# Designed miniproteins, single chains, continued (4), part 108

Each design is a single chain, and the fold is of that chain. pLDDT is the mean over its residues in the fold that is shown.

## One batch from the design tools (miniprotein)

Design m15742
Fold by ESMFold2-Fast:
Structure m15742 (fold): chain A 61 residues (1-61)
Amino acid sequence: MAAEELALGARLPSLEGTRAALERAFEYMREVLAEEGVTVESEKEIWDAILDRAFERRKKR
């Protein structure tokens, strides 16, 4: 039970703020991935790239 995190939950942005934050995050992720030599055109491709990196970590060990 996370009742103690009630105060932390209150610090979360509103729905509108969350939407804006997500949009900015996707834009930032696109730029970061491009610097690593990975080009993405949509949010879906960003997720695919992230999953691929996660699987690589799994395969490594």
Scores: mean pLDDT 60

Design m15743
Fold by ESMFold2-Fast:
Structure m15743 (fold): chain A 86 residues (1-86)
Amino acid sequence: SLLEELKDAAEVILERMENSVKKGDKIAEEMKKLAEELLNTPDLKKQLELFKKIVEKLIEYFGADEETKKNWETYLKKLEEQLKKE
């Protein structure tokens, strides 16, 4: 389900960002906080908004190319459309 996908993605982000947060990386710390908020949020719409913010931080952190940015934007749009059909 969409809820399970968003929570799984948040858990992966928490795990991958753990070492960067321990080293004092500010963007990694922000992503960790957003992922923790997503995992504790019962509202699917708010979870999607938090996930969107996480993706924006991932793009900033990794310096994603234009193709990667477009792929993330397309995925987020698909999730928003799925939410509207529920």
Scores: mean pLDDT 73

Design m15744
Fold by ESMFold2-Fast:
Structure m15744 (fold): chain A 126 residues (1-126)
Amino acid sequence: STLAVKVGKALKKALEIERARGHEKTVEGVEDALKAIKDGLDAGKPIEEVLQEAGEVLRERFEDGEEAPPLFHAKELIRAIAFFMVKGDVSDILGAKSVEELVKAAEKVFGIPLEEFLKDFLEGYF
């Protein structure tokens, strides 16, 4: 959707500002997770698998790899993306207890299938 593309462009600009502020490692971690989503979708992987792999990339990048599960990192990434669109409904995203619940919560917030939203979002970002 046009909105998903705009959200991707908005996140890219926000991360350019964060890089300029010296938060380059944080920006690189987010970009690695977004690349993992793009590669997974391009490979035709199920959306649940794509989100789990993105969460694993973030877990590896931002922690000693132990304390928070991959689902926590996937939820925070989707919440951050949703922040540019909807503020009120993000509690459903953070409340998700499984990747399947995260997909359903995100689709409710975005109003379209999550795979379709992320493809358009990544087109705007990259």
Scores: mean pLDDT 77

Design m15745
Fold by ESMFold2-Fast:
Structure m15745 (fold): chain A 84 residues (1-84)
Amino acid sequence: EVELSPEERAAIEATAHALRAIGLIWDIEVMIKNGKFDKKKAEELIKQAREEIEHARRLGMSDSAVAELEKNLEEVEKKIKEIE
């Protein structure tokens, strides 16, 4: 099999963590859009998304890409406050 360099592995891992964060944010958006909002589940998904963004940052994801993910998470948190 093709062996990945350490730099390639780090880039792939950072991308995987970013995609997980995006997926978690999307799950919250779907709950809001469908009117099936669960506050406890949303809080757990937010916590997981923050952890995934932090892992992507530590693995060398650009500051601009990390900031965009953080902005998307903040917008979802604002929508949650509008439902309360």
Scores: mean pLDDT 82

Design m15746
Fold by ESMFold2-Fast:
Structure m15746 (fold): chain A 87 residues (1-87)
Amino acid sequence: SLEQEKLLKKIQEILAEMRALLQQAIDLGLPQEVIDRLRSLLAEAERYAKELGQGNLSGEEREKLLKKIEELLAEARELLEEALKAM
């Protein structure tokens, strides 16, 4: 459905942004603790994204998983912003 395509695109965009944040941290030589935390957040988001790919989830379950992915992106953004301000 159009709604499923829209959801999948949004998830792909979030994961792409999280990968970009991680790559930026690596390229700038940010502290290993920051890089490790960004890797952990991305891995957790990828796990939820994989679960969302399963056809047997209710709309409510999909909404909860999407919200968790969005919260992980927000944490990744905040972590990188804080680390950049400390440079």
Scores: mean pLDDT 86

Design m15747
Fold by ESMFold2-Fast:
Structure m15747 (fold): chain A 84 residues (1-84)
Amino acid sequence: SMKEKLEKLYDETVAELRALRDEAIKNNVPLDVFVEQVNKVLAEFIKRMDEVTEPSLYKARIIARVTAEASELYLEYELWLKKK
């Protein structure tokens, strides 16, 4: 179903963002570089959403959820860098 496809894309994108954070922590990546890397993942996610699924409120909700996760990861990484 469309909902299952969107949830799978959400799960895959969040996993990619979290893996990117874990790699950034391991390699002590500068915050601006981390933000650029996250933004590239978000841009690709939005492009994939537009090519794969019909416009819907559920699609908009998934985009909002991914954006919220990215914002949380930015804050977590900034706080981690401050404590290093």
Scores: mean pLDDT 84

Design m15748
Fold by ESMFold2-Fast:
Structure m15748 (fold): chain A 80 residues (1-80)
Amino acid sequence: GVVSSLSPPEVTTTSTSATVRFDIEVASGRVRVTARALDAAGNVVGSKTVVLPTGRNRVTLTITGLPAGDYSVELDLEPV
């Protein structure tokens, strides 16, 4: 698929979870989005994947079961 717009991701973390919210517009086809939670050392400690159809999509992805700590979230976008 082809992405025409992506909002800046909003990231909320707790000691055991990371939630990412974003708006994405897919101009054609489908897009696979993978959200990865990274610890303070840059290790991937959790992930969640969704496949989004053509059109405007409002997305919330929550990664749970993380050990207590500080996390960042990385988004990876792949056309399907």
Scores: mean pLDDT 82

Design m15749
Fold by ESMFold2-Fast:
Structure m15749 (fold): chain A 65 residues (1-65)
Amino acid sequence: SELTQEALELGRRLAEEFVKVVLSHYPDGKATITVSEETGVTATVTTADETFELHISLEEARLLL
């Protein structure tokens, strides 16, 4: 579905902004973003002291459109 791809792209952009904000406070952090129709969008930033995670399901991403 075209709307599914638009929703995942929106979720990906939100995940990228989340990563950008976290890395601005933790510049040595390591970031990973995964995108799939099955699991939605997941962003993980691992630092020496803490792990930050953002989950956006496909259904949540569709509601943001």
Scores: mean pLDDT 85

Design m15750
Fold by ESMFold2-Fast:
Structure m15750 (fold): chain A 99 residues (1-99)
Amino acid sequence: SKAEEVRETALRAAEETLRADPRAAGKLSEEEVRMIARMLTALVQFVLATVAEYEDVPLEELLEEARRLAEARVREVLDSGVSPEELLEMVKRLKEILA
């Protein structure tokens, strides 16, 4: 579905941005990158998947927007001074609370 492709694109873009950023590159395992990417893009995934389902927007435009917003979200969080290690601790604590 369009919604599924949009969610996957946002997740992959966030993972790629996190892996390539000098502040995070080489500091996280692949599993930790995936966990952080999922957390940071949850809202972007929800909003764009909803647009894909209810609005008449071309898939190509939605995929481009998903990439752009996911990349921006990762950069904004890292630019705020939060370290990758702090992000990982927050994700782990959240998972424990939600278990």
Scores: mean pLDDT 83

Design m15751
Fold by ESMFold2-Fast:
Structure m15751 (fold): chain A 93 residues (1-93)
Amino acid sequence: SPAEQALELIDRVLEREGLSGAELVRKLAEEAGIRGLSDEQVLDAWATLVGAVTTGESREETVARLSRVTGISREQAARLLDLFEERLAEAAA
């Protein structure tokens, strides 16, 4: 299924980085200039990113949802999503 293919791609990203999902979110947040996320916000961001990729959720909806669950700006959420999508593209190459 598309969801199974998305999960396989996510697993390849985590293997390539040598990180857990939460650790990957923290790394991408640092690259995006996002500071002060709690452990709960990091886990909520990870769940949102995984859900978006596995369900085919739109970019606009994913950015809005990331901003809502973490309290970061939509601009910061868009940057976080872009960095995650860059990692997925690298793993697919």
Scores: mean pLDDT 89

Design m15752
Fold by ESMFold2-Fast:
Structure m15752 (fold): chain A 80 residues (1-80)
Amino acid sequence: LAATEDEDVAKRVAAALELGRRGDEDALMSVLFNEEDPEVRKAAAYALGRLGDKRLERLLEELDEEQREAFRRGWEEHER
């Protein structure tokens, strides 16, 4: 994930990735659907993909194209 110059956005992106490391899928789902910043939402989608979250797989139509691509990229890393 690309770094941002906005410190608040960068910290929230890092927090989403940390939730991914902890395997907190419920918190990541909350971030994905309640955050307004697209970079933070992409980070949550990617982390959920890396965890292999089957709930988000069922909700792909609720995601934008960039979020779906981030999820797919994470999912490919999970399956590898």
Scores: mean pLDDT 75

Design m15753
Fold by ESMFold2-Fast:
Structure m15753 (fold): chain A 84 residues (1-84)
Amino acid sequence: EELKKIALGTAARALREIADVLEKQGTPENLELARRFREAADKIESGMSVEEAIKILRELASVAPPEVQAFLDELIDLLKKVSE
């Protein structure tokens, strides 16, 4: 339970930090992607399940640049380890 909450909080914080980076780059595409990352972080923090969080991260990975996708894959792996 406690580890699940830590993993979910870690994922939400990471999504917000990625959104901050995207917003600083300032392109319309990056601003829209940043919005999606912040919405995902809000949903994760609202008490969704680990399984639902993994699904959201996979959806974001499908539209993210390769470097961001690799980071999201690490977050998905973390969530999978606590989902047992």
Scores: mean pLDDT 83

Design m15754
Fold by ESMFold2-Fast:
Structure m15754 (fold): chain A 68 residues (1-68)
Amino acid sequence: MSLQELLDQGLQRLAEIYQRGVEEGLSIEEIERRLNDYIEEVYNKTKNEELKEQLERARRQIVRHLRE
């Protein structure tokens, strides 16, 4: 699987975690925790720093949006 495919799948999964969390009425802190847990899982399996940085950037954008 290419880095681009892994990134696309990761970004889709972060979007799903965000959407589900909002639908369930979870706190911003709980949604952020779930996003961080997923990113940690991906990093532990891939050991890819670039992928981790890209997913962390997406997480920051999601959390910023939730706080607005």
Scores: mean pLDDT 85

Design m15755
Fold by ESMFold2-Fast:
Structure m15755 (fold): chain A 84 residues (1-84)
Amino acid sequence: MEKIKLVVTVKDKDTGKTTVKTFEASPDDEEAKEAAMKGIQYVAEALADPNTESVEGEVIASKETIESLSKEVQDLLKAFEELS
């Protein structure tokens, strides 16, 4: 089964440098929930940094893989993308 990838792209205001952080999880509710929570925390910390120009979050997984998760985890993945 496919891995779920949460990709966070952060651009620095001073340097214009882009940093990419990836969180990976198995398509199991517990692991996907943990990855989503870690991703949300990382995005929130990046947004709180005054040197951050932009933050973009993307979930990379098939529709089938996402739909196999509980509604709670699907809502967390959506919140991750909407926060960034």
Scores: mean pLDDT 81

Design m15756
Fold by ESMFold2-Fast:
Structure m15756 (fold): chain A 66 residues (1-66)
Amino acid sequence: KLSTAEIWALAERFAGGDEALRLKIMTLLTDWNRGEVERNGVTLDDAIAALGLPAEQAAALRAELA
């Protein structure tokens, strides 16, 4: 499980100053932390892909959640 501080730090790191993207990442990490991503019939990889990050950044975020 991620702490609230870890969720904030990851969202800030990967958003690159984009507030809308930061909120999307925070929502994703909160939902994943609660098992809601799987409950909604979406894989973690599909949820990360929906963020619209560059491929290298998407892969780095995926690795942080391994």
Scores: mean pLDDT 80

Design m15757
Fold by ESMFold2-Fast:
Structure m15757 (fold): chain A 90 residues (1-90)
Amino acid sequence: MSELELAEKLLELQVEIREAAKNKDIEGLKKKLEEMLELAKKMSREQVSELIEELKKLLEEWEKDPSIPKEIIELVREHIEKLEEILKQK
């Protein structure tokens, strides 16, 4: 996968993750977060680090939004931890 294809797919996944959270679609969100983890295994250390920072920003935004269920916040937090584990192995 080219850097451009990887970036495009990552942007698409980020949009889908936001939509799933807004719709309170826990199963859809979980699926998209798992797809993101699989992409992260193919990414450079710099790309994974940037992805972690973007998700942390999203998590901070969602923690301030009372309409976002706590279960969604927890799910995103768990996947950030998994991304940090992937980063440690690079």
Scores: mean pLDDT 80

Design m15758
Fold by ESMFold2-Fast:
Structure m15758 (fold): chain A 98 residues (1-98)
Amino acid sequence: MGFIKAAKVALEKNDPIAKEALGVAVAETALSLSGKVTDESLRAASRRVSELTGLPFSEVLRLGRSVPDSYLSPGEGAARRTGIALRAVSLTLSDSGS
């Protein structure tokens, strides 16, 4: 999948937007799985994201843990930030491909 490959490349380049987008995606997955962002739910979400992306579990977990609690607040604000970050990663991929 092109998006997963692009996210991996952006992470290898230490792209802060790609790191934010992946971290927020992990934390949102943790919320979806358990209703709370805890170490246990972050580990569960990180394992799933690691399986989907092929990235090392420890790296994915670290990115998920780096997201501030205020950014993970349940509601439309968190969803909007995730959407913006994912769109920014997609735009970065397009610019890198051209």
Scores: mean pLDDT 64

Design m15759
Fold by ESMFold2-Fast:
Structure m15759 (fold): chain A 87 residues (1-87)
Amino acid sequence: SLEEKRENLLTAVEGLLESLEANGLLSPEIRELLEQLIKDIRNNAPVEEILERLEKLARHLEEQGLHGAAQFVREMIEDLKRFEEEL
């Protein structure tokens, strides 16, 4: 369900924020993007808006050399797109 997908995405995004913070890899820009994404998911923002924010986050992570974190976000994007296309 969309509710289940949103809950799983929220858990994944919160986990990414915690992991980056714990490893000293969290820039102010990445923190702001993650916190805004968490708010949007919690406020039931449209899937299209969430996808746009995830794409922006992935680009910023890649630009900062956080390739593993960027790949993790890209996997979230692909999972969410597949769900949308199957509806």
Scores: mean pLDDT 85

Design m15760
Fold by ESMFold2-Fast:
Structure m15760 (fold): chain A 70 residues (1-70)
Amino acid sequence: SVDERTEQLLSTLPEDLKKFVQQILDQLTSDRQKEAVTTVLQGSYDAGLSVEEMKDVVTFTLKYLRQREA
């Protein structure tokens, strides 16, 4: 499930990044949006992005998703 995959990913992240991502996920209302953020975060982690770069990518993704309805 999205929630299980998200929890597993968050457990591997530094505490600062984990708290930041959790706050972003709490702002999202749909499972599809949560899945999109989790997928982008996983891809960024796998690509070897820094904590700061991952925060920027997640922030950009949130802003994009909030401008889209449906």
Scores: mean pLDDT 77

Design m15761
Fold by ESMFold2-Fast:
Order: structure tokens, then sequence, then C-alpha cells
Structure m15761 (fold): chain A 92 residues (1-92)
């Protein structure tokens, strides 16, 4: 199949939304848009990016919430999710 080089409007829209929410620079917004465009699962990548931004802000409660949602979306079992969240807390 010939893939037309269509811009990923959904990835661009999500990146713009995140940029507004977290006050990204133009370069950060472009990088986030590229990550979303390259992602096989945009929703999963969005959750990971939101978790990372809350972690940068020191909002560990929100970072943990989005990390948990990301792991659940990945189909990680409850035991592995608990271990990952414990490791996350240990690094704070």
Amino acid sequence: AVAAPAPDAEALALAAKLAEKFNYSAEETEMVATMLQMSPDKKLTELALIAAEYLKKGDYEKAREYLEKMLEALGVDEEEREEALRDFEANQ
C-alpha cells in the first residue's frame, strides 16, 4: 500500500493540548508531536507523557495516577503494576 505523507492531525492536536496544559516550548511541542505520531498507541503515549510532566512538576500523586493508567492499558498484571508503582515511589 502507498502511504500518503498525511500529517497526523490527532498527534498534532494531542501535542497542542499537552503544550497548553504544561506550557511547553515550541521545540518540546514538536518533539511530543513526533513521539505521538510515531507511537502505535497514541493514548498510551499520551498517558506516559502526562505522567512524566507531573513528575517534573513534583506532583507525584498525579504522576502515579497516570503511570498506573498507562500500565493498565499495557495489560500489565496487578502484581507487576504494584511493583512498578513501588519503584516509582522509592525514587521520590
Scores: mean pLDDT 74

Design m15762
Fold by ESMFold2-Fast:
Structure m15762 (fold): chain A 61 residues (1-61)
Amino acid sequence: MENAVRILETLLSEAERALAAGDHATAQRYIDGARWVLDNEDLPEEVRARFEARIAQLEAA
């Protein structure tokens, strides 16, 4: 759980950084990685919902 949360935070922070630099392809790869972690890790619903909301916000940018 703790390792998965740390990985998700890292992936989404890197996605945000890539978007800020205009590198949409790199940002999408980080978002795809975060989605894979969410689909393959047992996370509390509250934590999962938080990361899913953050992904949706990044994809709407």
Scores: mean pLDDT 82

Design m15763
Fold by ESMFold2-Fast:
Structure m15763 (fold): chain A 85 residues (1-85)
Amino acid sequence: SEEHLQSIPQEELEKQRAELKKEAEEINKLMDEKGISVEEIEEALRDEVEEIEKKAKATMKNPLEELYEAQKKVIEKIREYLEEV
């Protein structure tokens, strides 16, 4: 909820967003270098992403922290896939 956004220091939220943006830019560069489409990654990682999202939803303890960790895990799986191709 909005209250949880206000309880997290603005500096920490900005740092998390900057880190995710940097990781996404690195992934986009790897995709371009290898000629891999977003659709190919989505198809290849569909089951793994679904499992990560399911686990994040099940805990419900801190939705913002769990969303950040889930996004980080998805990025890590995309990176692993790109390195193996």
Scores: mean pLDDT 71

Design m15764
Fold by ESMFold2-Fast:
Structure m15764 (fold): chain A 91 residues (1-91)
Amino acid sequence: MSARERLLRLAEEFERLAREEKDPRVRELLLELARMARELAETASEELQEELARILEKLLEKYKEAKDVLEKEITLSMAIIAAAVAKLAVS
């Protein structure tokens, strides 16, 4: 699977999790992350896409392990920072 396809699958998974999420802040973070992943799947270099996909996949696993809303918010905020840094690199 290509790095682009991995980012698109991550975006779909974040969108799915957002539909199931009851906390409005966590839902907002998931939707923002999905939008960023889709944008970077089209704009970033393959190398940057691979690094970002690796980071986001690890953070997705941490999100699934999160015990409470605060851990979810922290984990997703870290993911958004990683995606924002990647977006800055392609600007």
Scores: mean pLDDT 86

Design m15765
Fold by ESMFold2-Fast:
Structure m15765 (fold): chain A 81 residues (1-81)
Amino acid sequence: MSPLEKQIMLLELAKKSAEEAVKENVPKEEILKGLENVLEQLRSYGMDEAFLEELRERLKKAPAEEIPGILREAIERLRAA
């Protein structure tokens, strides 16, 4: 599996997890803690540092309900590259 395929697969899993967490009213702080581990794994898979920082900032600034959408957009951008 290519580094890009690993990044996309991890983001797809993170998106599904975030969708369930939002549905279950998990606090945003707890969702962000889980996503920080995902971001570190994405870095280990060779994700661009600027892309990682943009994603981190978007996740921190958004309401919890927008987090799955942000992850979906990140997946779409990686697939288009």
Scores: mean pLDDT 86

Design m15766
Fold by ESMFold2-Fast:
Structure m15766 (fold): chain A 63 residues (1-63)
Amino acid sequence: MLEEALRKIFKEKGEITKEDVEELMKKYNVTPEEVLRAALDLVARGEGKLTPEAVQYLAEKMK
């Protein structure tokens, strides 16, 4: 599940990178909006952060 994968990355690194986003979209066949929503919900809960590069990548894919 996407949320479980995101939580694992936050636990291991404390942040989600552009490369992590690319890999998650490929593995789980999820949209950029789905990744952004799930990651922001976890960030709001204090689990970690998105890198600026990850945010930029998601924003560009959501056009």
Scores: mean pLDDT 83

Design m15767
Fold by ESMFold2-Fast:
Structure m15767 (fold): chain A 55 residues (1-55)
Amino acid sequence: SPKVAALQAILKSMGLEVEPEKLELVDQELERLENEGKVRGSEIYPKAKQLVEEL
């Protein structure tokens, strides 16, 4: 999906190589957290990095 491709590009710019399956899980969790109001704007990228390390 375009969202997953954008997330991959951002994570690569941070020095992180992430498998497509794991990217989908990170994207799904980020979308859930955004919908719950737990992550906003600039917080998305640090949270994505944390999720990559936790998953």
Scores: mean pLDDT 76

Design m15768
Fold by ESMFold2-Fast:
Structure m15768 (fold): chain A 73 residues (1-73)
Amino acid sequence: IDPAALGEAIVEEASKVLPKEVVEKIRRKVDELLAAGASAAQVAQAVANLLLEEGVSTEEVSEIINRAIARVR
């Protein structure tokens, strides 16, 4: 999976269910990780950790990440 494509898919799926301020934090984190050469797995893990720290439930985090992975080919 392309890390940039996964990052964009995560942002899109998050934007459907989360406040805009949290989505902007995700976008910034994804951009930082991609600039550092992070893998798709590292992008997914870092975003999941960020969402948990923002108070998003484990169930919602799993749904967002799993939907994003399902979108990328």
Scores: mean pLDDT 85

Design m15769
Fold by ESMFold2-Fast:
Structure m15769 (fold): chain A 74 residues (1-74)
Amino acid sequence: SAVREQALALLGRVISTTTDPRVIQAAVRAAKAISEGNSQQAAQELRELARALREAGWDDEADQAEQLADQLSS
């Protein structure tokens, strides 16, 4: 779906640009859940990613992750 493609694009950008291990771990978990087709788990992991991104000061990416999580859990 377009939502999953947008989530994967965000995760790829985050993983390639961050050095924060908490953000990397959350992004890897989200990517795994998406690859397994588990939309509910993917939404949960994207919310954890949003939290880690916000703590790291990446507010725009955190907002994107939260919006994608809401769309996947709908």
Scores: mean pLDDT 86

Design m15770
Fold by ESMFold2-Fast:
Structure m15770 (fold): chain A 67 residues (1-67)
Amino acid sequence: GKEELRKLILRLIGLKLRKIGLEIDLERLKKLDPSDPEIQKKIEEIEKEIEEIEKEIEEIEEEIAKL
């Protein structure tokens, strides 16, 4: 019912906020020296986390669409 939809929306908002935070961090890292292997590793880690969050967002949006 409505309560299940509310829980999914709150989770979706939380994931979208986390994604925005990671995208800001990614933009900051990309402005640093691209030859630094530590910076490259951090970029790869953040990009992977963003991809995982995007997948979870899609799954929740599909679940909301079925309600």
Scores: mean pLDDT 85

Design m15771
Fold by ESMFold2-Fast:
Structure m15771 (fold): chain A 109 residues (1-109)
Amino acid sequence: SAPTVEVEIKVKLKTEDPVETARRLAEFMRKHDGTVENFEELLKEFGIEVEVKSSSELSEEQRNALAGIIASAIVAALLSGPEAGIEMLKELTSKGILKVKKAEIELET
């Protein structure tokens, strides 16, 4: 019921094994509900840095949706490169309560 919010997203991660990191991240997502608390635990476990700028304050529903969307985009970026992650962000937000205005994914391998 909240209005659509524009977000700018920047993700940075470093991994020596993108495929194994993607596998572990996908497994973590399957074991945990898509809540902000679980997303923060995920970021800490995998050493992922995320910056989000929003046009207005995010509701709990918008924050939970954004957490799941970013996690899915990180898996796509790890398996298929940063551009695949950005396309995943655009696809998932096009059907939701969020609009991605800008997205950057920096992956160091």
Scores: mean pLDDT 76

Design m15772
Fold by ESMFold2-Fast:
Structure m15772 (fold): chain A 94 residues (1-94)
Amino acid sequence: DVVEVIAKRIEELVESLTEEELIERRDKLADKIVNGEASLKDRAEFNLLTAALKVREVEEEEGKEAAEKVRKAMAEELAKTHPEEAEVVKKEAE
C-alpha cells in the first residue's frame, strides 16, 4: 500500500531529523523547484519534508494522537494529488 509507505517515510523523517534540518532540506529543494532544476524525486522529497514539518507542529500543539491522524491524512493526500511522486517513494523503499 503506497499510502502506508509514504506514512512510514514521513514518520522516519520526523524521528531522524531535527526541525532545523527538516526546514533546511525543504528550503534547498524549494530553490531547485523554483529554478526548474527539480527532479520527480526532489519534488517527492519536498512534499515529504513539508508533511514531516506539519506532523511535528501538530504533535507540539495537539499531541501525538492528533499528529498520527495528520500523518495518515497527509500520506493519503500525497498519494492522491501526486501519484507519480508517490511511486518514486515506493520504489526507493523497495
Scores: mean pLDDT 84

Design m15773
Fold by ESMFold2-Fast:
Structure m15773 (fold): chain A 71 residues (1-71)
Amino acid sequence: AEITSRAELDAAVHAFFAALGARDYAAAAQVLRTLRDSSYPGAAAMTEPLLAFARREVPAEEYERIVALLA
């Protein structure tokens, strides 16, 4: 879904953390692609901090799957 408001941006960030907790890395990557491709102010800038969080919190092989899905 397209991000058109601050509430939708906040919901997308929550969905990313929920996906990581559920080990749904395809869903986590989809949120990151939505943020990256969004024209909403601040949305694309969230991609790097969220990836840095995932790098710290998930096993390296699972982090690599998230990164591959962003290519």
Scores: mean pLDDT 84

Design m15774
Fold by ESMFold2-Fast:
Structure m15774 (fold): chain A 96 residues (1-96)
Amino acid sequence: GLSLLEVAEEALEKAKEYLKRGDLLGAAQLLIGAGLSLITEGIINSDAEVTARGYRLLAEGYQLLSDYLKSKGDDKGAAYYQQLADEYRQAAEDLA
């Protein structure tokens, strides 16, 4: 079986496949879901590396969601998710 860190790496690779197909929303949803799962498991198990990986996936997912919303003319939604992406990226760095 894969480690939780390897599961995070596979989620990133699968998201890249969605991006190659132009599916920004699908890629964002995959990364957000995987990120939240890893954050939950990392916190429950007091595992900073798993939690940091979850924050990185969540940041990537919110970045893609921001890009998607900007492409639809939702500048306010895009700005909101860009801020969340930046905050979770920083949270991951603080745990490194």
Scores: mean pLDDT 86

Design m15775
Fold by ESMFold2-Fast:
Structure m15775 (fold): chain A 89 residues (1-89)
Amino acid sequence: TLRITADANGNLSEEGKEAFRKLLAAEEATVEFVITVPASQVDEVLAGAARYPAYFERNGWEVLSQEISVEYSGDQATVTVRLDLRRKA
């Protein structure tokens, strides 16, 4: 599993950038996008995450599964988008 972490503005961590580079070299991968935002922004993040499968499919990937979870902690929320991906033939 490759974990790609981003802030509320969509900026990737250094570990997230490395994981994304590894994804681009893979034939199959499980990728997790982890985004921590104020709870008030969860709906906006979820709307953006709904576009992730189409993005990957347009870029030569088959999306085998998508799972989205939200975990609330005080006034913050962590949205995890998990995708199982395979290269198109």
Scores: mean pLDDT 77

Design m15776
Fold by ESMFold2-Fast:
Structure m15776 (fold): chain A 62 residues (1-62)
Amino acid sequence: SAEKAAEAAKAAAEAGDAAASATGWYQVHLMSGSEEGLKGARAGAAGDAEAAAKGIQQGART
């Protein structure tokens, strides 16, 4: 479900919903220990949906 949370968070970030993106990335971090998930959560919380989307997209490619 971490992958599904990452997909949902990325879609929210691309739609400009920083809060939903931050929540999804934080869930990815909690489930997998991913530092990219934590970076996405912080970027989303700061309202930077673009940085949130880029960070996790790179993490998901591992």
Scores: mean pLDDT 62

